# Designed miniproteins, single chains, continued (4), part 114

Each design is a single chain, and the fold is of that chain. pLDDT is the mean over its residues in the fold that is shown.

## One batch from the design tools (miniprotein)

Design m15957
Fold by ESMFold2-Fast:
Structure m15957 (fold): chain A 100 residues (1-100)
Amino acid sequence: MTIEEEIRRLAKEAGLTDEQIDFVLEITRIVLEALQKGVPELKTLSEEGRRELALSIARTILNIYKKNNGDIKKTAEYIAELFEKMGDKEAAERIRSLLE
């Protein structure tokens, strides 16, 4: 199973629609890229390490989704706010652009 297929399966099991699953995948890509740029230890991850990180990010997004009663917009806004608080305005703006 590819990492994308595994993330899609987890999101489907969490009750997301296909559109919401695509949204989770795109947020996961943005978060993964931001973390790999901002954290030196993550820049040199193996292929398996990158897959494990991506899956961990997706699980975190799904947990936030559940805590927000299945509201994908609130989930995205919460994640964007976390990146703003960390000083990563670019990642925050990329996530918010997915909503509109």
Scores: mean pLDDT 81

Design m15958
Fold by ESMFold2-Fast:
Structure m15958 (fold): chain A 71 residues (1-71)
Amino acid sequence: SPVAVPVEMPSEEAARRAAERVREALRDTPGVLDVRAGTNAQGVPVVVLVAETPEALRRAAAVAKEVLDEL
């Protein structure tokens, strides 16, 4: 089953911008299924990373952290 992690963002615009940049950085990364902007159950804007395995998710999260640290 796919695994996912949400990363909280300060606004919907920030989440959309971050998702675009992270998706671009992960475009050719094996095991990454999706990168999307959304909102969590509390209405907080998030970027969600979705991967095939926990290992792929850890790799995706490391790349995403580098991209998000530049935003």
Scores: mean pLDDT 84

Design m15959
Fold by ESMFold2-Fast:
Structure m15959 (fold): chain A 91 residues (1-91)
Amino acid sequence: MDEGKAYIRRLIAEIEAEIKRLEEQLAKETNPEAQEVLQWAISQLRKIREQLRSLLEDDSLSGEQLKFEAGILEGMALIVLGVYNTLLSKL
């Protein structure tokens, strides 16, 4: 359904923008501990992006189910953002 799929596409675009930002930061990073945190965050966001893409391909789910499942994945992405920002701020 258009609304659920539109929400997921927007969320994928936002996650892709964050991945790109973190990859650019990683390319300039010289601290090994910060590199590990950035690599972990990129890995987690890529997994979440793949799960969101799988939801877009699942024609068995209603628009409400798509919004619910995507909302859980958005929550997981926000946790990843919070964790890596906290860890990087302590380095």
Scores: mean pLDDT 86

Design m15960
Fold by ESMFold2-Fast:
Structure m15960 (fold): chain A 114 residues (1-114)
Amino acid sequence: STSLSPEEYEKVLEFLRERGVDPSVIEWLEKAKETGRYPTLTDITLRVLLAVAPRGLEAVREAAALIREIAEELKASPEERETVDRVIELVTRLVREGLSPAEIRARVMLELSS
């Protein structure tokens, strides 16, 4: 199971607010909470990293480190943690190469569909 508990979801929301991520990410998470269908940690990872990508490589690395700490605390499955790490590595590489958030999203979605 990849769904977060309400308590875990609140921890993620607090983390994202403290990092000053784009308000659209917070709004997306709050709407998901209303439906009772929580996104996966992998979905949250991609949304967060794309939101901080315009701030540069250091912001992406900081967000990635905290996502990994959250994944460990939440005891995410080995399979989900592997997918999260793959998303983090790919986003970090593409940010380093100077791709836009839209280009990064397209490349990550292609990789995840493989």
Scores: mean pLDDT 79

Design m15961
Fold by ESMFold2-Fast:
Structure m15961 (fold): chain A 97 residues (1-97)
Amino acid sequence: MKEKILEIIEKLLKAMGVPEEEIEKILELVEKFLDGEELPLEELRELLEFLGKALTEAENKGLLTPEELELLRELLGRISRALAEKERKLYGGKPIK
């Protein structure tokens, strides 16, 4: 699963003309996220932006199978949820008890 997701992302970002150094950075962040590492808010936002663009490109150009599109949508959903949870922790500071 993990290797297939990374391959899909690399393929799409290359098709979008993203520089190789940026692709490697995004793939490293995705791998860390999938391995359960905690990512900073900024890195989660960056991932969501790039993967969202990749999903749109794949849908518009028919670059992925329905199954591959589903995997990418699931990943985006997980990242979006993690971002929302992290923002809630930073913003949702209750009055100190």
Scores: mean pLDDT 77

Design m15962
Fold by ESMFold2-Fast:
Structure m15962 (fold): chain A 85 residues (1-85)
Amino acid sequence: DESLREGLARLAESVARIKAIDPERAAELDELFARLVRAVEEIARLEEEGTEEAREEARRLAEEARPLVERLQELVARAQAILAA
């Protein structure tokens, strides 16, 4: 999925900028990003397998990644608050 890979590359650029704003959270941002990359790669692999069971598993992995996305959004909001101070 080229769109997914492109989105992930844009996310990497955003993470780098947030790390510059909030360096105390850099390690947490790196870990969250690494976990999201692993989930995306596994989902892509399951989608290439093309079975109905693999597509259902990919959907479950996407749902399990939701807390990681939410935490990343919290760190973005924190960085925005730092910039506003």
Scores: mean pLDDT 79

Design m15963
Fold by ESMFold2-Fast:
Structure m15963 (fold): chain A 91 residues (1-91)
Amino acid sequence: SEEELFRNLKEWYEQEGYSPDLAERIARTLVDVIKATLTPEQIEELTKLMSELVKEKKPRADFLRVLAKLYREAGWEGAAEMLEKQAEELG
């Protein structure tokens, strides 16, 4: 769900040392961008995969790689490359 995606993103940014207020603003912005760029089916798959990553205590870099794959599949090549580069810088 959109709520689950938002909650997971907020928690990941808080774990990286962002304040709760800033983490919330970043998470809201990312949810809006994701909703504008991915299909509902891709968003549900992302939410499911993100829940698995959180359960397995995987780093945010793994989430960024999943998001990059979905953006590439959606035709957003430039966004995918940016996310892949950010994941490399974190890992």
Scores: mean pLDDT 80

Design m15964
Fold by ESMFold2-Fast:
Structure m15964 (fold): chain A 93 residues (1-93)
Amino acid sequence: SGEDGGRAAGGAAGYLQLSGLGTAEVRGDEVVLTGNGSEEATEAVRGAALGVEARGGAVAEVEGNKAVVRGDGSPEANRALGEGGREGVRLGE
């Protein structure tokens, strides 16, 4: 579901920033997760992005230490990802 995907994306963003494993950036309705270059961070980014996709309403594209999470094209999924991602980034500051 879009709402569950948004919450998961926000949790992933906040976790990566608070743990020091990476950074998160919200670009409109996309959430970009970037690891700090360590193997642990790369695994965390990959797991978080694929976990969001598994919730439904989102698609994850993983490349190395970076992942982009996008909505499935529905307005509800796009809104949930943008709002959840922004909240996660805010909490991770």
Scores: mean pLDDT 73

Design m15965
Fold by ESMFold2-Fast:
Structure m15965 (fold): chain A 73 residues (1-73)
Amino acid sequence: MREEMIELAKLLGFDEESAELLAASSNDMRELIDNIIRLAGLKLSPEEREALLNEKDIRKQAEFLKEKIEEQK
């Protein structure tokens, strides 16, 4: 779990120290994703958020988050 959380944050472009801090500040993957959404100031529909949280592939979760961050700039 923790290693997967660090991997997700690193895939989003966080450095190792930032990724470890994000993972340490989150109890699980759901909380990590919610923390990233807050930090990026993202507005997701309930459907988008649930789709993201139900995704089992960390790389696909990272791609989705990157796409949403880019859209909302």
Scores: mean pLDDT 77

Design m15966
Fold by ESMFold2-Fast:
Structure m15966 (fold): chain A 87 residues (1-87)
Amino acid sequence: SKRRELEEALRRAAEEIREILEEKRRRLEEGEDEEEVIREAAERLREVIDELTQLLVELAETEEEKKQIREAGEQLARDEVAELEKL
């Protein structure tokens, strides 16, 4: 079922994002280099969003839907990375 695959992918992505944010918090609290910690967290966050976006593209039936999903995924990645950099 496409719905089950989407639900599982979303849960996995949510769990990975929580782990990334928790690791970022702990490393900053431990006095690690802020720029490096943020850079590494941003890279991992982009990877999670890109993987989810690729799965959604594979489940899409039309080229127009695939394009819209890719654009939405890239926008989400930019917005989430920008939010991460504020923390």
Scores: mean pLDDT 83

Design m15967
Fold by ESMFold2-Fast:
Structure m15967 (fold): chain A 85 residues (1-85)
Amino acid sequence: MIPPDPETIAEADRLFEKAREAYKAGNYDEAIKLFQEAGQLYLKAHDYRTRVPEVLRFIADAYEKKGNTEKAEEYRKEAEELRSL
């Protein structure tokens, strides 16, 4: 396995923190976009167990705040499955 690129993880962490700030501000569309970007970088870094489930839970919470309960449930299920892996 190619070891995780520290720069990729650092960029993912930066996007994750920006997404959390957007979520706290009520900017749920921006939060979802930033969490999705962070999640893709964590996936590329093969950090499946630590950050990806947390990212998916925040995306689910943001969708629920927007009234999209179907997508919220979908992302929560993915987060729990990855956490159990």
Scores: mean pLDDT 79

Design m15968
Fold by ESMFold2-Fast:
Structure m15968 (fold): chain A 57 residues (1-57)
Amino acid sequence: ATQAEIDAAVAELQARYGLSADAAAALRESFLTHGLRDVATLGAVIDNGRAASAAGV
C-alpha cells in the first residue's frame, strides 16, 4: 500500500472510532510496517489501541 492509502485508512478509522492522534499515529506505523493485508489485523490494532487508551497507557 502507498503512504497516501495508509493515511486515508487511518483518517477514516480515527473519524469512525474517535481515536486520539497518538492512537492514529500507532495505526499508521503498524500499517507502514505490515501493510493493509487483512481486516483481522486491522481489528486487532484498533482493539489494542482502544484498550491501551482505556487503561491509561
Scores: mean pLDDT 65

Design m15969
Fold by ESMFold2-Fast:
Structure m15969 (fold): chain A 110 residues (1-110)
Amino acid sequence: RRPRLGFLVLEITDGKIILLDVARLNDPEAVEARMRELLKELGLTDEQIDKALELARNSPVTHPELVEAARAAGADLYTVIVVTPEDLPRLKALWEPLREGLLDAVRAQG
């Protein structure tokens, strides 16, 4: 019943940012901390990360303001994937390949 907050992953491919809605963990602060680590490894600045997470907390997924903010950060946002809490065990198993894919996308841009 509560609106979903603070569960967001940015996937960067060919200069485009894909927002992946990641299932909320027990502690939203822990989710944000892990996302900050991932996004930092992908080469995003702290300012870009803060802006993306702020919008994820305060706006619906795929809201036009999220698209505009991603574009202002130098990338296009064109898709969002939603993950439920029931998917958390599966998400953990998929997290490492997902992270590698995001790192590969960033390396391809450099």
Scores: mean pLDDT 48

Design m15970
Fold by ESMFold2-Fast:
Structure m15970 (fold): chain A 74 residues (1-74)
Amino acid sequence: MPSPAEIAEETAKKHPNMSEETERVILELYVLAEDGVPVEELRRRAEALIAKIKDPEEREILRETLERIVESVE
């Protein structure tokens, strides 16, 4: 299984036109996952961060990335 950091890198390569704000959210999510925060806490923080993103396509990228990160830490 790819690590949270590898998932973040793959997402950045797949979506090169992603905003810096969305990239920072991905960075924060993988750091939280690597720090071993519980999945419930990770999802709660992700939901709050995603809610601040105005672009619906970038929100979808973040939701997909979150699910991949969660899968990688289970």
Scores: mean pLDDT 79

Design m15971
Fold by ESMFold2-Fast:
Structure m15971 (fold): chain A 84 residues (1-84)
Amino acid sequence: SSAEQEAEHYALNILTALKDEDYESLLRYLTELVNKSEEVVNYAKELLAKYVPSYREKIEEALKKLESKLSEKSKNFLEELLSQ
């Protein structure tokens, strides 16, 4: 579906930004994603959840460094990923 394709776009860009410690791109893609439809957000969560074991430390570091800049929605999104 178009929602799955959109979710994959955001998930891949978020993973790339996490890998590269590109916090400006990470903030942008997270902000855009969490304001999409619930269907897109849920597909992105499922896609990203598969990578959490490999990216846990990078997600934790991003939360720490961006805590004052992340919206509550973006912060909750990352915290939900870590709770798996």
Scores: mean pLDDT 88

Design m15972
Fold by ESMFold2-Fast:
Structure m15972 (fold): chain A 56 residues (1-56)
Amino acid sequence: MEKILEANRLFSEGFALRSRGAALRKDPSQAAKGDELDKKGDELYEKGKKLLEEVS
Protein backbone atom coordinates (compact mmCIF):
# COMPACT_ATOMS: atom_id res chain seq x y z
CA MET A 1 0.00 0.00 0.00
CA GLU A 2 2.76 2.49 0.88
CA LYS A 3 4.36 2.12 -2.58
CA ILE A 4 1.02 2.95 -4.26
CA LEU A 5 0.69 6.13 -2.17
CA GLU A 6 4.30 7.10 -2.93
CA ALA A 7 3.78 6.46 -6.67
CA ASN A 8 0.66 8.65 -6.62
CA ARG A 9 2.64 11.44 -4.93
CA LEU A 10 5.42 11.14 -7.54
CA PHE A 11 2.89 11.28 -10.40
CA SER A 12 1.24 14.38 -8.89
CA GLU A 13 4.60 16.13 -8.45
CA GLY A 14 5.71 15.10 -11.94
CA PHE A 15 2.52 16.49 -13.46
CA ALA A 16 2.92 19.77 -11.56
CA LEU A 17 6.52 20.17 -12.74
CA ARG A 18 5.60 19.43 -16.36
CA SER A 19 2.72 21.93 -16.24
CA ARG A 20 5.03 24.61 -14.84
CA GLY A 21 7.67 23.73 -17.45
CA ALA A 22 5.12 24.10 -20.26
CA ALA A 23 4.11 27.53 -18.96
CA LEU A 24 7.74 28.67 -18.71
CA ARG A 25 8.47 27.50 -22.28
CA LYS A 26 5.96 30.06 -23.58
CA ASP A 27 8.53 32.70 -22.54
CA PRO A 28 11.72 32.34 -24.64
CA SER A 29 13.85 33.74 -21.80
CA GLN A 30 12.64 30.92 -19.50
CA ALA A 31 12.56 28.05 -22.04
CA ALA A 32 15.73 26.43 -20.64
CA LYS A 33 14.30 26.39 -17.12
CA GLY A 34 11.05 24.98 -18.52
CA ASP A 35 12.99 22.17 -20.19
CA GLU A 36 14.76 21.40 -16.90
CA LEU A 37 11.42 21.14 -15.07
CA ASP A 38 10.09 18.82 -17.80
CA LYS A 39 13.08 16.51 -17.31
CA LYS A 40 12.55 16.48 -13.55
CA GLY A 41 8.86 15.71 -14.08
CA ASP A 42 9.76 12.81 -16.38
CA GLU A 43 12.18 11.45 -13.75
CA LEU A 44 9.40 11.47 -11.14
CA TYR A 45 7.01 9.72 -13.56
CA GLU A 46 9.56 6.95 -14.22
CA LYS A 47 10.21 6.50 -10.50
CA GLY A 48 6.46 6.23 -9.89
CA LYS A 49 6.07 3.65 -12.65
CA LYS A 50 8.88 1.56 -11.15
CA LEU A 51 7.17 1.57 -7.75
CA LEU A 52 3.88 0.43 -9.31
CA GLU A 53 5.68 -2.41 -11.13
CA GLU A 54 7.07 -3.65 -7.80
CA VAL A 55 3.56 -3.68 -6.28
CA SER A 56 2.16 -5.67 -9.20
Scores: mean pLDDT 80

Design m15973
Fold by ESMFold2-Fast:
Structure m15973 (fold): chain A 85 residues (1-85)
Amino acid sequence: MEEVKKIVKEALKKAGIEASDETIEESAKYGIQVADDVKKELGDTISDEDIFIGGVVAAAGVAAEKAGADKEQIAKAVEEARKLA
């Protein structure tokens, strides 16, 4: 949780997106839920590293969208999150 929140916050900052702590927390929680769902379905096929990256990327995308970012900023936040994960 704390690690996901930290990565999302830095990714949004690098994309020039300002988001509230509440938005970051809600998005991190969503990303962890996505990671848990992927682990249950594909945990034997996908590494824990890739599952974590997927969750972080999902969290960053949702946080950027909730913050009102445009498509290009959302894409940048997602790529920065992937690099930081």
Scores: mean pLDDT 81

Design m15974
Fold by ESMFold2-Fast:
Structure m15974 (fold): chain A 60 residues (1-60)
Amino acid sequence: MEEERLREEQRRLRERFESGGLEALKKGAEIAEKYGLGDRETVIREGTASMRARIEDPTR
């Protein structure tokens, strides 16, 4: 039962990331680069990695 709920949560996170999460991440990266907080590519790469980690382990 736990594994089935975990799989459904992972599916929901993937769908949200693909439909809107990536666009929000890109917008945040543009703002960060504008204010010198980080390179656009680096922010997107690190943000994407963090989102993927959350999708793999949604209990964290």
Scores: mean pLDDT 68

Design m15975
Fold by ESMFold2-Fast:
Structure m15975 (fold): chain A 61 residues (1-61)
Amino acid sequence: VRPPAVSPQQHADMVVRLAAQGATLEETSTRASLMHAGLSEAQADAVLEQARAAGARLVPA
């Protein structure tokens, strides 16, 4: 099996999962990565809010 691209939802789930494990996420880079994966700006912001609610540390650029 070889998934050529991560779906937007899979990417979002991965970010939230890492955040729940105490990962520090760069806000600007994470948002840009989610948008590159096909999420809108609003959807990327929603994922970042989910990560924050899960206990992630969001660092501005």
Scores: mean pLDDT 71

Design m15976
Fold by ESMFold2-Fast:
Structure m15976 (fold): chain A 66 residues (1-66)
Amino acid sequence: MTIEELEEAWKKSPEEGLLKASEAFEELGYYYLGGLARYAAESPNREKLGKLILEITKELLREHEE
């Protein structure tokens, strides 16, 4: 998963972005965070929660991409 793919999904919808964030967390081994991103995608507060989760996901992807 790349940051660009994550940003493209987010541009489609907060739900799509959160589902991509869940996939990214799982690829990096953060299964608990992946589950939280999945729950946020199904939440009525997904816009607010999604913005925070997206930024966390981007930081972790940057750290692991070197």
Scores: mean pLDDT 78

Design m15977
Fold by ESMFold2-Fast:
Structure m15977 (fold): chain A 58 residues (1-58)
Amino acid sequence: SGADELAALGREYAARAAPEGLDALTRVTVGAVIRVEEGGSAEEERARVEAMGKQHEA
């Protein structure tokens, strides 16, 4: 599902994240998964996770 793919994407970015960015990335990923499960746009939520992940890459 889109939610499972977002959770996986968040984990991939978390593995590469700078320590100071990890909490923000985790929060964004959890929120994205919940919103997609509630019928939100997987495409928009994927973009949010990617933006946060790229911002905090080590």
Scores: mean pLDDT 84

Design m15978
Fold by ESMFold2-Fast:
Structure m15978 (fold): chain A 104 residues (1-104)
Amino acid sequence: SLAELRERALALLEEQIKVYLEILKVTEDKELILKIIGMILRLIGMQFDIEQNPDDLALMRAALRDARDDNRWLLKQPSLPADIKARLQALIARQDALIAELDA
């Protein structure tokens, strides 16, 4: 079960990186680009930290919460395509479900 929770967390972070890379292709807002690049670097760092500390549930929970909060912030940004917003919403729902399982 812990290995399954870890693989789900890593998969969610990977999907989020892919969504963020797609946002970079459709935005000309330099401030938004810089923030998203910073978010991608943090997501890669979270994946690395989880892989190096595979038994640390608190670290995994913190990473999922931070990743979710970045998605919530992006949903408030104007000019994001509807399909991107739908994918962010789906990521948040899956993150909330996994965080709830980790809190049990």
Scores: mean pLDDT 91

Design m15979
Fold by ESMFold2-Fast:
Structure m15979 (fold): chain A 91 residues (1-91)
Amino acid sequence: MVADITDVDGSVERGLRLAREAGASEELLELARRASQALKDASWKTSDGSLYTQAASLPFLVADLSRQGQEELALRQARAMLDNAETIKKN
C-alpha cells in the first residue's frame, strides 16, 4: 500500500496498522505517530510539501522495516525525523 498525500491522516493510520501487523513495538508505533504529526505540523508552518510527503510515508517505511525485523533501524529513522520536525517547528 502506498502513501496518499491527499489524505495524510488516513495514510498515517494505514501505515501504522501495517506496522503493527508486521510486529512493530508499541514504542515504535507511538514514535512513528508522533514523528508523522510533527512533520505534518512543520510542513504547514513552513509550506514545505516535502515534509508533508514524509509525514504520509514514514509509517509505511516503519512497516517495511518492521517486516524485515529491523526494529532498531526503524526506531532510529523515526526518532531522526521527529527531532528534525520539532527543530523546524521551534524555529
Scores: mean pLDDT 82

Design m15980
Fold by ESMFold2-Fast:
Structure m15980 (fold): chain A 61 residues (1-61)
Amino acid sequence: GIGELKVKSATFEQAKAAAEAVAALLGLPKEAVRAVSPTKLEVRGADPERVARWADQLLAE
């Protein structure tokens, strides 16, 4: 299935970096996690809640 998760208000580049990191942490191909906006990622093959938590932590500074 496809999960949609929201990230904190970050730049699009930070969202893309979070997508790459989330894919690696989930053991998914990088195409499975894609940043569609600075505040939104799409994830295939993972639970949205779990992915959202990781993305939030990766973007928090």
Scores: mean pLDDT 66

Design m15981
Fold by ESMFold2-Fast:
Structure m15981 (fold): chain A 70 residues (1-70)
Amino acid sequence: MKEKFKELLDKYLPVARDLIERLVKEGKTLAEAVREAKRYLIENFGLSEREADAIVLAAARPLIEELKKK
């Protein structure tokens, strides 16, 4: 339950973060990068939409904070 989600977060957070950063660097908006990363996690790792959404939002949060600091 909660422990399983935490394990998924620990495993896939770096993958989601890397993908989001790569897509943004290639010229996609943060929203587009988050959407593509969510789809990637669902299709390649079999995560639920809820799990993938939580993981990609956690991965994107540091990028959003960095953009605000500029």
Scores: mean pLDDT 76

Design m15982
Fold by ESMFold2-Fast:
Structure m15982 (fold): chain A 98 residues (1-98)
Amino acid sequence: LAEELRELAREARELAEKSPNPLVSLNLLGAADELEEAARAVEEGNLQQAAVHLKKAEGLLENARRFAEEAGDEETAKKVEELLERVKKLLEEVEKEL
């Protein structure tokens, strides 16, 4: 779980670096930060805090997808959607343990 969250954070940062849109990049970097905090919370056994950080990451990824769609960057929007679905799955796994 924690390793999966760190991998998602890495992928979000890489996508932010490749995006020419500053609103997409800022939201992806914010999501990456929240995913790293979720990984830390998981490692500390604090699943309640992990869920809080995952929900924040979900919101930031939804913003990034919307800004990418508005910019006509369908490739980036699709990649953000893939990250978003993976975050939603991990959030579901964490919430099942609460």
Scores: mean pLDDT 86

Design m15983
Fold by ESMFold2-Fast:
Structure m15983 (fold): chain A 78 residues (1-78)
Amino acid sequence: MISFSEEELKKLWEAADKDKDGTISYEELKEGLKSLGYNLPETIIRSLWSEFMKFDTDGDGTISKEEFEKWLEAVKKR
């Protein structure tokens, strides 16, 4: 599995949230990863998205900035 540092995850959010609307979709995540130079297969991107969805408390199928921060905190507690 792909392992990201908290700094890389923050850069991923900045790249994916291009509109600065405070949410990212699966497509924005894919584009964000490509913008950071990660040419990952869909299987790997899907696995990363699945980890983000564990923090989707609203069940709206997108990741908010707050949910992303919760995922970052989980990564820090390794």
Scores: mean pLDDT 70

Design m15984
Fold by ESMFold2-Fast:
Structure m15984 (fold): chain A 87 residues (1-87)
Amino acid sequence: MSAARAAADAFHAEALRTAREYLQKIKEGKSIEELVKEADEAIRNGDVARAIGLYAAIGSYELGTDRPDDPANWAAGERIYREYRAK
């Protein structure tokens, strides 16, 4: 249990680092479409932490919040990603 919790905490910390970095990139002019493409690449490469971080950045920007650690932002970002993938 302790090792699983440590792994989960490390995974969450990595996702949050990615989310904060990419939220800043969106504010600097990077498009949501570019983040969706990067999330698609992360998923193809099996980088789940990166994909979740990108969802958090997308969701935080769309909801107008600086809270990329909020699960609601992750859900919103995943929904936007899925809409782009459904085409």
Scores: mean pLDDT 75

Design m15985
Fold by ESMFold2-Fast:
Structure m15985 (fold): chain A 95 residues (1-95)
Amino acid sequence: PPQVTVSVDKTTYKIGDTLTVTITVSGMTPVQYIVLVENKDTGEVVDLTVVPSTASTVTVTLPPITSSGTYEIRAIAVDAEGNGVESAPVTVTAT
């Protein structure tokens, strides 16, 4: 079955640091990726980045996080037919 995985270069970072996310898909050909960053302490979606790519692996630099807290990062790979596959969440903290 199609699978999407998200990995981050670090699990803790400082406010104002940029976070690099690597997304890998298997079992499908994507046309775009959607990266979702949620602040789990507030329940707010703080970033939604759309990356048009047909590559099975992409590296995305996210906007700087402006508030301390616990964040969940997810990615969705979308194919040409509009089918989406979502990754498990990755948790990071900003201090």
Scores: mean pLDDT 82

Design m15986
Fold by ESMFold2-Fast:
Structure m15986 (fold): chain A 117 residues (1-117)
Amino acid sequence: MSRDEKIAELRKEANDLFNKSIEARSQGDLKKAEEYTKQALEKMKEAAEIRKQSDDPVTVALAEAEEEAITQALEKGQPRLAAQKYTATSIRVIGALIDGDDDEAVRVAQDAVEEIR
């Protein structure tokens, strides 16, 4: 579906920005590295906002948790840790949803929010 394709595109853009951040860091440009990481998190937040428009309560709850966690991480100056945590969390959430374990998917997402707070 076009919505799922847009979410995939935003996640790909975020990954490209994370790779640029790693490259900038390897060159000693910590300011550029942080800028790219923040841009990547903004792309992830945009993807979450699209997911919040779903009619599925589980999808909405997961998107709200992701958006809250990204916002808190940006405010607390932990963009790199937030990016690593939420990439890993997204993989686990998708796995749980494929297995039909909606409760586990929501729990994993909510636990990630609490770890950032």
Scores: mean pLDDT 74

Design m15987
Fold by ESMFold2-Fast:
Structure m15987 (fold): chain A 84 residues (1-84)
Amino acid sequence: MGEKLIEEIRKYGSEAAELAAEYARRTLSEEVAEEVRAYNEALVEKAVEEAEKAEKEGDEERMKIMEEMLEVIKKDVEQLRELL
């Protein structure tokens, strides 16, 4: 279960970062897009580290909260895709 959560955080987090950067590039500038991408990629890596820690510690409650947050990110990805 934890391995799949980490994989999905990486997949959907990276996709969200890419879409946010693309949206910023089209609406703001290339420079802002690179900053948006770097910031969101850093947040994804921190989320992955926290998920790996929760899995290693067997913190099922924390993992459930992270799964709920992942569902929010998936919905945000769907909305961003519609704006492209």
Scores: mean pLDDT 79

Design m15988
Fold by ESMFold2-Fast:
Structure m15988 (fold): chain A 85 residues (1-85)
Amino acid sequence: EEIDKTIEELRKEAENAPKKIQIALVSLIVLVRRFKEVLETKTPEEQKKFLEIAKKSLDIIAKQYPEVKEIVDRVYKTMEEALKK
């Protein structure tokens, strides 16, 4: 539920965003969709490993697009909470 809401929110933000920000938001959507698949198909240990790798990708996005840092932080928090069940 929270993951699906996050994907929908990112999609709506991307639709109205400037091109530079839109590229960053699309990257976040792809990452969150992949995380949802991992949550549905992988073990808790594999889910945790994916989040660690995803965090590195999120940090790169935030560094390249500082304007989306707050969105990146929100996405990461949502992903962490999803692992807590």
Scores: mean pLDDT 83

Design m15989
Fold by ESMFold2-Fast:
Structure m15989 (fold): chain A 74 residues (1-74)
Amino acid sequence: SMERRRAAEEAVREVEEEALAKTKDPEVREHIRRAGRVVARTSVERGWDAETARRNTERAVEGVLYNDERMKEK
C-alpha cells in the first residue's frame, strides 16, 4: 500500500538523518545519502515494511562507514 511505502521511506530518511548528524565529512555524508537512496528504492521494489527498511538502512550505513575506514587504512 502507499501508506506502507511512505512508512518505509520515512524509516530510511530517519536513519539517514541520524547518521548524517554524526559526521561533517562531505564525502562520508554523500556516501550515506547514496546508501539511503539505494535502500529506499529497494524497499519500494520489495515491499519492505518500516522495520525491515530501517534495519537495512542501518546495515548499509554501517557498511559505508566500515568501507571508508578500510579505504583510509584505519
Scores: mean pLDDT 78

Design m15990
Fold by ESMFold2-Fast:
Structure m15990 (fold): chain A 99 residues (1-99)
Amino acid sequence: SLLKEMEELARRGSLEDTQRIIANMDKLSDDDRIRIAHLMALRGSDEARELLLDYLEANVDKYSRTVQRAVLAIMALIARRLGDEARAAELEARLASLE
């Protein structure tokens, strides 16, 4: 299945694997997309986190409010893991504005 393929790519964690995940994100269900994004946020390289954060920023406004909350939380986690505390605080404020 596509989800199993994306999970395997997330475990390998190379830049090429990350690019392949991003290319397939729009083909995943909302739940599967959140699952894969969260795995990449926790276990990815800094390069993978940067690519994922750029992708999520470009797409977050297209999602339902419930999915936006989950995605903004993941984006804040990514920003914090990249050492960008100012960006993490901005994303947490955006998340709070949805509640």
Scores: mean pLDDT 86

Design m15991
Fold by ESMFold2-Fast:
Structure m15991 (fold): chain A 66 residues (1-66)
Amino acid sequence: LLDEILEKLNFTATSDEEYQKLLDKVIEALKKYIEENDLTPEQVEALQQAIDGLKALPELREKARA
């Protein structure tokens, strides 16, 4: 799931603004998924860690380009 989302972000986003918009949509979708599904506490924690990682991606992307 995350790998597919990351591939779509890299493929579809031609600008930093598009990348941020797609990233925000992904984060919101993951938050909604946590709220709407009866996940185990372990699954919720893993998804929250994934969200935190996604929030860090724009900064990591800037560093990778430099």
Scores: mean pLDDT 70

